# Designed miniproteins, single chains, continued (6), part 2

Each design is a single chain, and the fold is of that chain. pLDDT is the mean over its residues in the fold that is shown.

## One batch from the design tools (miniprotein)

Design m20039
Fold by ESMFold2-Fast:
Structure m20039 (fold): chain A 59 residues (1-59)
Amino acid sequence: MEELDGKTVEEAKKIAEEKGYEFISLNGISDDTPVKAIFYEEEKKVVLVPKDSAPFSRL
């Protein structure tokens, strides 16, 4: 979702909460780390991961 591209972790969390998505952040991500958002629409969850890292799925 392009709405979260280039946003800070805090801004992305606010947008996710306003849309009714559960926000999940990976441990060890700093606020200044470039991130991307992965949306799980069926589960209403959004996960932020570092852009330089492979995406993870939570079971």
Scores: mean pLDDT 61

Design m20040
Fold by ESMFold2-Fast:
Structure m20040 (fold): chain A 79 residues (1-79)
Amino acid sequence: IEELTERAVEHVRNGDVEGVEKSLRELVERTPEAGVERVREGLARIGDQVGEVAPTDPEVAERVARALERAGREVRELE
């Protein structure tokens, strides 16, 4: 989970929306194994990085934020 979260953060820094989406999907898939709280912590860290890139690339930030909202909803359903 930690490695997957770091990968997603790196994808956000590089503007690789597809890479972020893949990492988010894997985080959601691993939620039953890793636990909801740990995955939520990872999603929060990815969200922090989105805030950092928003001033320079708002389109990327918006697309990633929407993917994060979707992932967060799916994780919540697994509680």
Scores: mean pLDDT 78

Design m20041
Fold by ESMFold2-Fast:
Structure m20041 (fold): chain A 87 residues (1-87)
Amino acid sequence: MELAEEIGEAAKELALALGLSEEEAEEAGERAKELALKAAEAGASREALEEAKRLLEEAVEAAKAGDIEKAAELEEKAAEVLRKSIE
């Protein structure tokens, strides 16, 4: 599941950009990867997984720019895209 791995990596990068520890970032990445895998198993389209990845990548850029509010909003949108496929 290449997209699930990429989603996990983006979530880890976001956590690091927000100043979390390496350990917390690894955990955030694993949680995001697991959510993406569950979404794919539930029938999430490739387009939905790509949208979640794009939103997380935009969140990373927002966090690096110091826009923490926008980063959090984009992260929640990414999670919502994945959750819609699960229930």
Scores: mean pLDDT 83

Design m20042
Fold by ESMFold2-Fast:
Structure m20042 (fold): chain A 100 residues (1-100)
Amino acid sequence: DPEEEAKKLEKEAEKYLEEGDKLKAAEKYVKAAEIYEKELKDYKKAAELYEKAAELYEELGELLAAAYLYEKAAEAYEKIGDKKKAEELRKKAEELREKV
């Protein structure tokens, strides 16, 4: 069940955050977001999880990975009609790419 798999990945990500493992948390959030996006077509949940993963990669200094994930979140927000949030995250992705 894709929804059960995605929810399990979200819980694993939260556990890694509690343990201070931002990298493993981000990886689990990306996997969950991909399931919501590709299998469930739940673009709201996908957007939220891509954004969380992007924030974690940004904190880790992985700026290109963060920029990519902010773009993925923006695309998902655009699909649910949140144009303001999509534009905000695209600008953030561009700013991060300029730093590398």
Scores: mean pLDDT 91

Design m20043
Fold by ESMFold2-Fast:
Structure m20043 (fold): chain A 70 residues (1-70)
Amino acid sequence: MEKQIEGEALLALGRMYMSLGKHYESQGDTETAIELYEKAIELFRKAEELGHPEAKKYKEEAEEEKKKLE
């Protein structure tokens, strides 16, 4: 249960950073949005390592969002 709980927390945090990144992106704060997407990517990477297969899709989505701003 520990790995599952940790992975769920990492997924929730990653999704929160994704939402914040999209918010700052919509305000034209590209630098902050990129930093938030980078944090989301790291959290989703850790969640994937803990056995959450959906984390890969979220990580790829965060990487795509970041790439659009670069």
Scores: mean pLDDT 81

Design m20044
Fold by ESMFold2-Fast:
Structure m20044 (fold): chain A 88 residues (1-88)
Amino acid sequence: MKKLSKEQLEGEVRVALLDIMLGILKSIAENASGEAKEVYQKAIDELEKLRDRAETALKAGNLEEVQRIYDEAVELFKKALEELDKIK
């Protein structure tokens, strides 16, 4: 059986968290309208690109890159939620 290192397992958890964040944004976007929906759709597109890059880096064993992409994705997600707070 292929055995994962602790660091690889942590990387897999980070990619799974990106999938969760993406699901939350998609749910918010479905209930949004007008300009708010445009903002969330852009955030979804960028987060999907980051998620795919993180999965590629994880498969390559580049755990430092997975961490960098995860941090970038968290910032993007936080910015999208700040727009929600402004709209109510």
Scores: mean pLDDT 78

Design m20045
Fold by ESMFold2-Fast:
Structure m20045 (fold): chain A 64 residues (1-64)
Amino acid sequence: DLVKRVGRAAEIIALSLGASPEQAKQSGRAAEQTFRELLAQGVPRPQAANQAMNKAADLAEQQL
């Protein structure tokens, strides 16, 4: 649930930056993967979510 919420937040941010729907979905998937990885490493949920969203935003920006 929280993983999907992080992915959706990243997707919305990418769309707001002018990314295509396809690019936005990719950013969402990247955020979900990064968030899961950080949680597996023991990073606290708020910190993991922030890091995942920042990484996804950087990826979306690079594609524009």
Scores: mean pLDDT 79

Design m20046
Fold by ESMFold2-Fast:
Structure m20046 (fold): chain A 62 residues (1-62)
Amino acid sequence: GEAAREEAIRLLQEKEGMSEENAERVLELAQADPALARALLLRYGRLSEAEADTVVRLALEA
């Protein structure tokens, strides 16, 4: 729902310094390919494994 989407965007903005546009693209990727989105967040981002898992879960709940 909207709350899950907003929380995922908030986490990406606060932890990664992403724009809202880039955060929305990450959510779209996570909805299409959650394993790839998780791997990219861990490889190129500053998120912990738990934070990356939370973002992917919230994207699928959005």
Scores: mean pLDDT 83

Design m20047
Fold by ESMFold2-Fast:
Structure m20047 (fold): chain A 55 residues (1-55)
Amino acid sequence: SFEELLKEAGKLIEEIADKLSEEELNEIIDKVMEAINNKDEEELKKVIEELKKLL
């Protein structure tokens, strides 16, 4: 579900926050906010995959 994907994105952001600059973190947050605004499940999945690459 979209809610489950959103929860996973939030968890990944929390895990990588300490590894990123403020600018990098804000770029990721902006992408998540775009997916939320569009209710685009596929876009949110792509963001999650990008976040996983940063771990």
Scores: mean pLDDT 79

Design m20048
Fold by ESMFold2-Fast:
Structure m20048 (fold): chain A 70 residues (1-70)
Amino acid sequence: SREEVEEYVRRKGEEAGLSEEAIELAIAWVEAVINATGIEDPEEIRRLADLAVEMAKKLEELAKERNIPM
C-alpha cells in the first residue's frame, strides 16, 4: 500500500539522517514516479524508495557544500 511505501521511505530516511523536509520530498518523489509509471512490483518499489533516499541525501550534501539552506 502507499502507507507501507511512505513508512519504508521515512524509516530509511531517518536511518540516513535526513531532515523532515528531505524525507517528505523523497516520499513525494516515490509517489509521483509510482503514479506516472504504474509500478506494482514490491522489489522495484523498494529500489525506487532506496534511490529516493540516496538522492535526497546527496541533495542535502550539495546544499551544504554550496552554502544553500534546505
Scores: mean pLDDT 80

Design m20049
Fold by ESMFold2-Fast:
Structure m20049 (fold): chain A 69 residues (1-69)
Amino acid sequence: SIDEIIEKILELLKKHFSDELAEKYANAFRLGLENNDEVIIRAALHELSKLSPEVAEEVKKLLQENGLL
């Protein structure tokens, strides 16, 4: 489910960023996923990559493994 994917993204982000920042990015991914909008998802990944390319790559792989990219 989308909720399970978002929980995994949020857990990953909280290991590297503040709770506030992690929730901000998780909500951006949630918006894209709930609307099936790849432009929003790619934009969120791009912004995340400016903070950490490694974390952005992990989120991208998680999305790809679940057929969401």
Scores: mean pLDDT 87

Design m20050
Fold by ESMFold2-Fast:
Structure m20050 (fold): chain A 125 residues (1-125)
Amino acid sequence: SEAEKYYLEGNEYYRQGKYEEAIEKYKKALELDPNNWQAYINLGRAYYKQGKYEEAIEYYEKALELDPNNWLAYINLGRAYYKQGKYEEAIEYYEKALALDPENEAARELLEEVKEELEKKKKEE
């Protein structure tokens, strides 16, 4: 489909580090297929790579509206909140991801990292 073509072009631009071009293609894919939760995840990731964490969060939340048990969306939400220094929110989302996939080593490592940063922050207050 035309939507799939734009989605794949977005993935190729993302792979090349061309995040602005990736965003344009993912948005075109979503105009044609607004139920593609993977396109929302990848659109959010492209914004995340640009340091646009609020926009990334918005699109990860849209992916969760389409797929509420999406552990990958929870991981990406946790990463974006962590980058904003919102460690308690990052912990909440990593714990939600780990609840859906208890054997996910990456989720455990990310959760441990954020908990360590939160403990450092609390000692500085």
Scores: mean pLDDT 90

Design m20051
Fold by ESMFold2-Fast:
Structure m20051 (fold): chain A 62 residues (1-62)
Amino acid sequence: FKVGDIVRALRDVEKLLPNSLALKKGDVVRVLKVINDDWVEAQNLATGETGLVPASALEKVE
């Protein structure tokens, strides 16, 4: 992933850390920052909420 990518949640994501983002399967998010290969900072486009999301839970959409 890269900053500005629009990606979709492949599964429900629980809030794992104080600064993490909870997602439902099918939620569309924008990547704000790539932290490492395992984590990105993203914004949920439906709610405006931001936080860390496991990269493994996301799929890049066109």
Scores: mean pLDDT 77

Design m20052
Fold by ESMFold2-Fast:
Structure m20052 (fold): chain A 68 residues (1-68)
Amino acid sequence: MSPRSELQARIAQTLAREGPLTAAELAERLGVSQSAVSRALDALLARGAVERRRRGRRTLYSVAAAEP
């Protein structure tokens, strides 16, 4: 698996366990740069695997809801 695909999987798993998180919180938890997290989140958003939601001044990311 490419490092890019591995990071995307780790982000999705972290969001599933920890709930909505910012890109900065994901970078801290995964020990990677915020730029790397942002790139992985862009790919996940493009595929519909995660959702981006604004809460006040923060942008939170979460795993897409379970399919019906």
Scores: mean pLDDT 76

Design m20053
Fold by ESMFold2-Fast:
Structure m20053 (fold): chain A 69 residues (1-69)
Amino acid sequence: DKEAQKLALSAADRAKRGDFDGAVEYLEKAYELATNEEAKELLKQAIERAKKGDGDGAAELAEQAAKLA
């Protein structure tokens, strides 16, 4: 739970820096550890945005997921 939150926040930071590959890696790890269904859905959306190069959108969704995880 706390580890999923930490990974999601680290992913948000990486996405803001334009490290989309790093953001996706951390988001996928956060998704595997998350137990909250809403947080998982937000992490899935964050992964898709990061893969499309939308760093701000990915970061916002990852930060929202961290609040729920």
Scores: mean pLDDT 84

Design m20054
Fold by ESMFold2-Fast:
Order: sequence, then structure tokens, then C-alpha cells
Structure m20054 (fold): chain A 66 residues (1-66)
Amino acid sequence: SALVEKAEAYIAAGGEDNFQKAIYVALQLARQGHLEEAVRIVKELLAQGANGVPGPSAEAIAEVEA
């Protein structure tokens, strides 16, 4: 899935901004019914220390959608 590949790329890049983008992609996957993939991405984010990262910013959403 292109969305899964996007999320993995953001997680690999690291940092709060990229983690926010990965969270937005996980939400898109969940909305499309890909719950297992969404949960997997969230678990990967938590393993990378993304606990407490705020929800995606308008900038993060715009960059994911571009």
C-alpha cells in the first residue's frame, strides 16, 4: 500500500514532524478500514519514542497530501 510505504518512510526519517505525518497516515489507513496496518504503524511510532507527540499539524497534513 502506498500509504503504508509513506508511513514507513516518515518513521525512518524520524523526528517529531515526521512522526506527526506518520500518525496522519495511520489515521487515513484506519478510516479506509486498514486497521491492522494502522495499529502496526502506531506500535512502530511508540517503539521509536513517539509517545506524547501531539496530533498532526496543518503543515504535516498538507505535506502528506502533496
Scores: mean pLDDT 76

Design m20055
Fold by ESMFold2-Fast:
Structure m20055 (fold): chain A 57 residues (1-57)
Amino acid sequence: GAAFAVDLLVANMGMSRETAERAVALALAGASPEEIARATGLSVRQASGIVRLVASL
């Protein structure tokens, strides 16, 4: 679920819980990697990884 994805991003990517929660919520809503990157300050590469992670849950 979303909580598991957030915990993985905090533990493995060193991002803040608030940033991880926002990125995961946007990915679940179907946002593009570019939209997630723009909203969170993450790179498009990191945002693409989050979209793939959320899709695999």
Scores: mean pLDDT 83

Design m20056
Fold by ESMFold2-Fast:
Structure m20056 (fold): chain A 62 residues (1-62)
Amino acid sequence: MLSPAEIEELANAFLRSRGYGDTTVEYDPKSDTLVFSGPARPDPAVIVELLQRFNLSGFTGR
């Protein structure tokens, strides 16, 4: 099982590999969601792929 820190590290590495180097992700264990921050907005398909890859409940971002 992946720790919250491992999920964050892998998710941030994935975003960087897709060209979203200015976007950061934090994992919230309370809601089982990814919290996005930064000036870049990931495409919905990229977010969905992350959620499926780590079996997460959802995401937050504005």
Scores: mean pLDDT 77

Design m20057
Fold by ESMFold2-Fast:
Structure m20057 (fold): chain A 86 residues (1-86)
Amino acid sequence: MKVKITLKGLTAEQKEEIKNLAEELKKKGYEAKLEIKGDTATLEISGLTTEQAIGYVLKAIGYELEGFEAKVTIEGDTITIDINLK
């Protein structure tokens, strides 16, 4: 499965955290692609199991429960997650 995560409203410190996450995922053998534009980061992860992909969905639900805006879309083998951290 593939998961595409878009995070908006990132601080400079949070941008470094997401860069470190992308590097760790690559070291673990996943295909991870990170793009940062202004305060927005888009992370694409390929090679995930269904259980790993569900883990990212549950994290997005966690952000929504904390009062952030989160949207999850499932299209075939791709899960798209949009989170606003403002």
Scores: mean pLDDT 79

Design m20058
Fold by ESMFold2-Fast:
Structure m20058 (fold): chain A 95 residues (1-95)
Amino acid sequence: SEAEKKKEEEELQKKIENKELTPYELIREILRLKGYSEEEIEEVLAEIERLAADPSNIELNELLSMLQMAIWVGAPLSVLEKVVEKILAYVEEQK
């Protein structure tokens, strides 16, 4: 329901404000809010980690650094979602 989705978004916002999330944990939570299965989330996170391990992948590593900074400054969920969407678009283009 829309009320349950808003409650999940509010709980995620509190975790961000408390600095309880790594970039990968935030990506996991945003993917869950978007309706991804746990298996799909695991596959996406594994692909991000694989691509980020290549230091020539400058754009992805810059996006991950930007996400980490945005979490550290307590950016709104809407801003964090936009950065995650850019990471996901990058990963999809590498397939």
Scores: mean pLDDT 81

Design m20059
Fold by ESMFold2-Fast:
Structure m20059 (fold): chain A 76 residues (1-76)
Amino acid sequence: SPVEEARKAIYDAALAAHDALMQGNVEEAIRKAREGRDKAVAIAEADPSLTPEQKQAVIDEANRVAEAIERAARGE
């Protein structure tokens, strides 16, 4: 489903960002988080079968995950 594809995009990116943080690569972690968010948002926005509420829920989840990674990368 588009929801599953979008969630896969952001959570795959979260794993890649975690690996970057374990290596001390803050810039890479932030970049991966943003790329994953952008992909998840694009998947949600592109699918006409999703309700507005489903699109917003996926977008909100992607933003929350990316923000959490960016905060962790900055030591927050």
Scores: mean pLDDT 85

Design m20060
Fold by ESMFold2-Fast:
Structure m20060 (fold): chain A 73 residues (1-73)
Amino acid sequence: MDEYLEKLREEVEKRLLEAGASPEFARETADIAVKFGRALAEVAEWTGDGDPEEAARAGYSAMERFALEVLRR
């Protein structure tokens, strides 16, 4: 799980930088995405409902989308 979350963190950080985010904004958003994705993965594991990796990815996608919308404002 941790290696998977780190890979997703790097992907989010890279995409935000490509979208024109500052390095600080990209890093902070990626760090929050890791925490959110991990929390969703843990909930999926606790309930036995859903794939933890898919849950983590959904959290990352939500955080990335929100950050991109903020950058467009």
Scores: mean pLDDT 78

Design m20061
Fold by ESMFold2-Fast:
Structure m20061 (fold): chain A 80 residues (1-80)
Amino acid sequence: MSKEDIEAEVYLALGEIYLTLGKQDYEKGDFEGAIESYEKAIELYRKAIELATDPQIRADAERNLKEAEEFLKEVKEKLE
């Protein structure tokens, strides 16, 4: 695995942690906390996509990015 792919996997894993935190905040009714966590997940997944040369890592990051963006949209709708 390249150095870039190792970094991409780290960003992917961190993004998954923040996505999980966002889901937990949402379940708790902390919509502002959920937004912050989902925005961090999105940034981390974008970094994973930028660095990934492995098509599987890129595909996983792109899928998770789309999921995080959908959750962010849903939470923002609840605050407005």
Scores: mean pLDDT 86

Design m20062
Fold by ESMFold2-Fast:
Structure m20062 (fold): chain A 54 residues (1-54)
Amino acid sequence: VSPETREAIRAEIAALIRAGREGEFDARALAERYGVSVATVERLWTETVREVVG
């Protein structure tokens, strides 16, 4: 995954968390939109939650 794509996905996930909209997270939809695997999105979710929440 390119650094730009990774950052874009993480930014969307971070925005959902900050807005209290984490229940709207859909790994399949994000994977399809950015052309990455669901596993990649799930990993980025875990990394972003750790970064945003601490």
Scores: mean pLDDT 79

Design m20063
Fold by ESMFold2-Fast:
Structure m20063 (fold): chain A 55 residues (1-55)
Amino acid sequence: MSEKEKLLEEARKLLEESTDPGVQTILGIAIEEAEKGLLSTEELRKVIEVAKKEQ
């Protein structure tokens, strides 16, 4: 699995496990944009880091 695909899988898992609407919105947008090629791997990683801090 590529690093981008691994990060997308991690982001989807965090989205599924999150109960915070703000975190869900941020992760949802980031996943969609990354899948469309509009968000870089580095930007996706930063969103995942923010989501992890919010729990």
Scores: mean pLDDT 79

Design m20064
Fold by ESMFold2-Fast:
Structure m20064 (fold): chain A 75 residues (1-75)
Amino acid sequence: MEVGEAARKAGLTDEDGQEITLKIIEAIEENKDNPEKAIEEVAEYVRELAEKKGASEEVIEELVEKVAEAVKERL
């Protein structure tokens, strides 16, 4: 999974990566019949974290794409 690499580029810690993984699982379980909502919730969470770390827009977009892909693969 490329999420870890994208998270490192965004300046996220291993702890932040673990929280993102838990958020992916939570969003999928809560939104089993609405994959778009699950993807949106995780994408917003990840974008907020990366913005707090001062990541560039390009890096944030890459991370959001990889996270959305990970959510889709688990649906």
Scores: mean pLDDT 77

Design m20065
Fold by ESMFold2-Fast:
Structure m20065 (fold): chain A 57 residues (1-57)
Amino acid sequence: LSEEERRRLLEGAENARRVLEDLGRPELAKQIEEEVRRAVEEGDLERAIAALDRAGG
């Protein structure tokens, strides 16, 4: 995983978290953020993208 891909995925996770918190789903927001963070640490781009997709955008 490149540093640029890592930054974009973490930014996507932060944006998804804010949207889900606004929708009243803070537990899902935390779960998505944790999944993306762990996938990035493992270098698993596909898993990170799948986690963001589950957030609905």
Scores: mean pLDDT 79

Design m20066
Fold by ESMFold2-Fast:
Structure m20066 (fold): chain A 69 residues (1-69)
Amino acid sequence: SDQEYADLLIQNAENVRRLYEAGALSPRSAGLFFRSVGDQLKSLGLDDQAAQAYALADQFFADAGDFDA
């Protein structure tokens, strides 16, 4: 179901967040992942969750210095 797929995306996002907080991922890699999650959540009609994922992606890209291009 769309909800089961969304739950999987959210669980994967939580795992990526933990890897980033542990220093195992660059801000750019985290940003690209959360942008992809946002796109997938938006395709499922989960606009509020997609907006949160995009906001996190934007935060990671700002940390990477890529946001001002």
Scores: mean pLDDT 79

Design m20067
Fold by ESMFold2-Fast:
Structure m20067 (fold): chain A 68 residues (1-68)
Amino acid sequence: MSREIAELARGLSDPARTQLGMALSYAEEGDVEGAEEAFEKAIELAPEEQKEALRELGERVIEETRRR
């Protein structure tokens, strides 16, 4: 996961990387709603090539957060 996230982040703009970082922080805190909102913003700001990978990552992270 961490290696995949680092590689994905390298392809993102600064605003998109900031939103991805916030989404991951919200998920660590168990804030499902905050994580969802931040992932949506990261996807909006991402180039087309990264949008699918961000959606897949977001779905996995949010599901794991909901299980807690």
Scores: mean pLDDT 79

Design m20068
Fold by ESMFold2-Fast:
Structure m20068 (fold): chain A 61 residues (1-61)
Amino acid sequence: LADLQARLAAVQAEIVGLAREYMEKVDRGELTPEEVADAEKRLHALETEMRALQAQIDAAS
């Protein structure tokens, strides 16, 4: 359970970090279509992992 909670926290931190980097690039006008596509792909993968981890935690609780 603690390991699953630690992994969930790590995924959440990665999502926050991605959002921060994305906003910095938007502010600088440096965002490319390729970077938008990559960010969407990464966010989708992290969302999928977060949902799987949450389901495992809920089942273990």
Scores: mean pLDDT 80

Design m20069
Fold by ESMFold2-Fast:
Structure m20069 (fold): chain A 76 residues (1-76)
Amino acid sequence: MEEEAEKFVEKAKESALNGDPEKAREYTRKAALASGAPQDLADMFANAAYRFAKEGRADLAYNVAKQAYEWGKLLA
């Protein structure tokens, strides 16, 4: 579970670096859900990652994906 979530965080980072905000959103949501976060919280993190990726802020999108993973683990 955690290993799978960490892979989704890395895919979210890669998607943001490649200028794909939609995939950054999708992988951030998957990272949160795989970590144990509820759907509404996962969607909040996913939408934040989309915004930062769309703005070209891959560093911030990656940070959001990591936070989604960490909060998911805390709530699991």
Scores: mean pLDDT 83

Design m20070
Fold by ESMFold2-Fast:
Structure m20070 (fold): chain A 80 residues (1-80)
Amino acid sequence: SRRDKIIALLEEMAALLAAAGDARGAAWLRGLAELVREHPDLPEEVVIAMVETFVEVAATTVAPDVYARIKALADEIKAL
């Protein structure tokens, strides 16, 4: 399902950030994945807005190569 794909992409973003040393960013994305999993009534538009806000902040806090990869994954979520 679309929600399962969103959860998988959020977990992939979190794993990437954890590997890059951003434990806080990874924890935040894992928390969002859990919210999506536990709350089927949470609108996908809200999830996408939260991801977009996270990506804007990440542009100032993570290395450019890591940022490019998380942005690509976030763009995949928006394309679902």
Scores: mean pLDDT 85

Design m20071
Fold by ESMFold2-Fast:
Structure m20071 (fold): chain A 55 residues (1-55)
Amino acid sequence: MKTIEELRKQGKTEIAKILEAAQIGRAAAGNPVREPTQEMVDAIEANLAQHKAAE
């Protein structure tokens, strides 16, 4: 998917990996796989930043 590829190109491999795992989980549950929204990317990035700040 284009969004995940763009994240990998930007070096945001952790966000890309999380989104890819979420899509696999959705497919396994019988739900349609869709391209991630910018809001989903922003939410994951914010969570990762909080974990980094907790160091």
Scores: mean pLDDT 72

Design m20072
Fold by ESMFold2-Fast:
Order: C-alpha cells, then structure tokens, then sequence
Structure m20072 (fold): chain A 83 residues (1-83)
C-alpha cells in the first residue's frame, strides 16, 4: 500500500507540472486513502492537503473543502496516536 501511495503522489506531482490540477487532486486523494489504510496518518494528512490545494487550483472548491476536512481528520488521528 505505501509504495502504491508513493507512486500516486509521483503521478500527482506530474499532473500538477502539466497543469492538470483536477487529475493531480485525484491522485493525491487516492494516495491519502492508501496512507490512511496503512496507518500512516501523517503522510495521509499531507496527501489530502496536497489534494485540497490541487482541487482549489482546478476551481473545484467542494472537492478542495472535502479533501481539507480529510487532511484535518488525519492530523487528529496522528495527534491521538502520539498522545
């Protein structure tokens, strides 16, 4: 799962470089989901935050808001794990 999430993050970065922000958001969101399933909440939070930024650049405010909410939920899980 983590290697697949890392590959999705690479695809997200390539999509951003190409100006395809919607596709970048989709890749980052999928990476975040795989990190979450692997229990890597810090990486999941970062990937969802990257998805939110990509969706915002694509003009998709609703998907950006949803991805940002998921990023915040992952941050809470990481903080609970450390405390």
Amino acid sequence: MVKEAEELEREGRKAEAAGDYRKAGEYYEKAGELYYKAGDYDSASKSYNNAAKAYARAGDREKAREALKKSSEMNKKENEKLK
Scores: mean pLDDT 83

Design m20073
Fold by ESMFold2-Fast:
Structure m20073 (fold): chain A 76 residues (1-76)
Amino acid sequence: MSSSRPLSEEEQERIKKEVEEAKKLIEEDPRLSEEVKKKLFELLEKIKAAKSQEEVLKYQGEIAEVLKKAEEELAK
């Protein structure tokens, strides 16, 4: 297992770019509530500050769960 492996500079740069792109998409999405956007931004900041691949995967999973719940709420 390599879950505790520290992130390389190239991996951190890629993650930062992906986080900024995700923030823009979230901010521009009119279907998401302010509360959901706030939670997603907090999780994206945690990903950006993550020191290992395990932390990145954990927060990505939490973001996916938040988005899934938001989509289900919008379907009501």
Scores: mean pLDDT 77

Design m20074
Fold by ESMFold2-Fast:
Structure m20074 (fold): chain A 68 residues (1-68)
Amino acid sequence: SMEEVERNIELLRNGELAHLSDEEVEEIARTLLESGDEEALRELRKALENFAFSKEIREKLTKELEEL
């Protein structure tokens, strides 16, 4: 739902992902990516720039965003 997408964006902005596992973070990011929502994709790019993800997850998400 859009409400869940908005909550996940806020988690990225507030740095609250730092206490989640890499697997959980990847699932949240993938859900935002799969939404196809322009704002969600923009916030994912910002989160990547702010090092909100591990190197491995960041590399995977960057490739997926580039292929859109």
Scores: mean pLDDT 73

Design m20075
Fold by ESMFold2-Fast:
Structure m20075 (fold): chain A 72 residues (1-72)
Amino acid sequence: SLEEIEEEIERLEREIEELEERIRELKEKLEKIPEEDKEEREKVKKELLELEIELGLKRIELGVLKLIKSRL
């Protein structure tokens, strides 16, 4: 139903906001890590990549749900 789609959209929007906040915090953390600390930098970069992939997938899902809603 339209209501179920709206609830799922609202849930995804909250999850996206949470992911964007976490990504921002990790980017700030990465900027504070010395270039010489390659191991810690690569660890943070890997975590950032995983979160950015998750964010991208959720944004695609949100876009699809909004398209479905627009056609109902």
Scores: mean pLDDT 88

Design m20076
Fold by ESMFold2-Fast:
Structure m20076 (fold): chain A 58 residues (1-58)
Amino acid sequence: GELEEELEEARKIREEAVKKGVTPYELLGDEERLALAKEIADKLKEIGDEFEKELKEK
């Protein structure tokens, strides 16, 4: 399925990064890194908002 294909691609990127002595993140390219950073930031914001609400209730 799609998950297995994504895991295979991630594994290949990791192997190439190790061979070249760089981080897998650097192999993704600038546009993909920026997009990934935005997605992570958005998810962290949502988690933070939920965590803050839970702390106020508990």
Scores: mean pLDDT 67

Design m20077
Fold by ESMFold2-Fast:
Structure m20077 (fold): chain A 52 residues (1-52)
Amino acid sequence: SMEELTERRRKYLEEIEKLAKTNPDEAAQLASKYLDELRRERRRRGIENLKK
């Protein structure tokens, strides 16, 4: 559901911010991975099409 996606996003952002303070490189990698997962999930569910 959309609520579950929002909660997952919040948790990822918190972890990314925490890592950014001590390991910026790892935080950047985690952020990239999260964005890629969001893109795949949108394609699977058809929520938002990058091609419109």
Scores: mean pLDDT 71

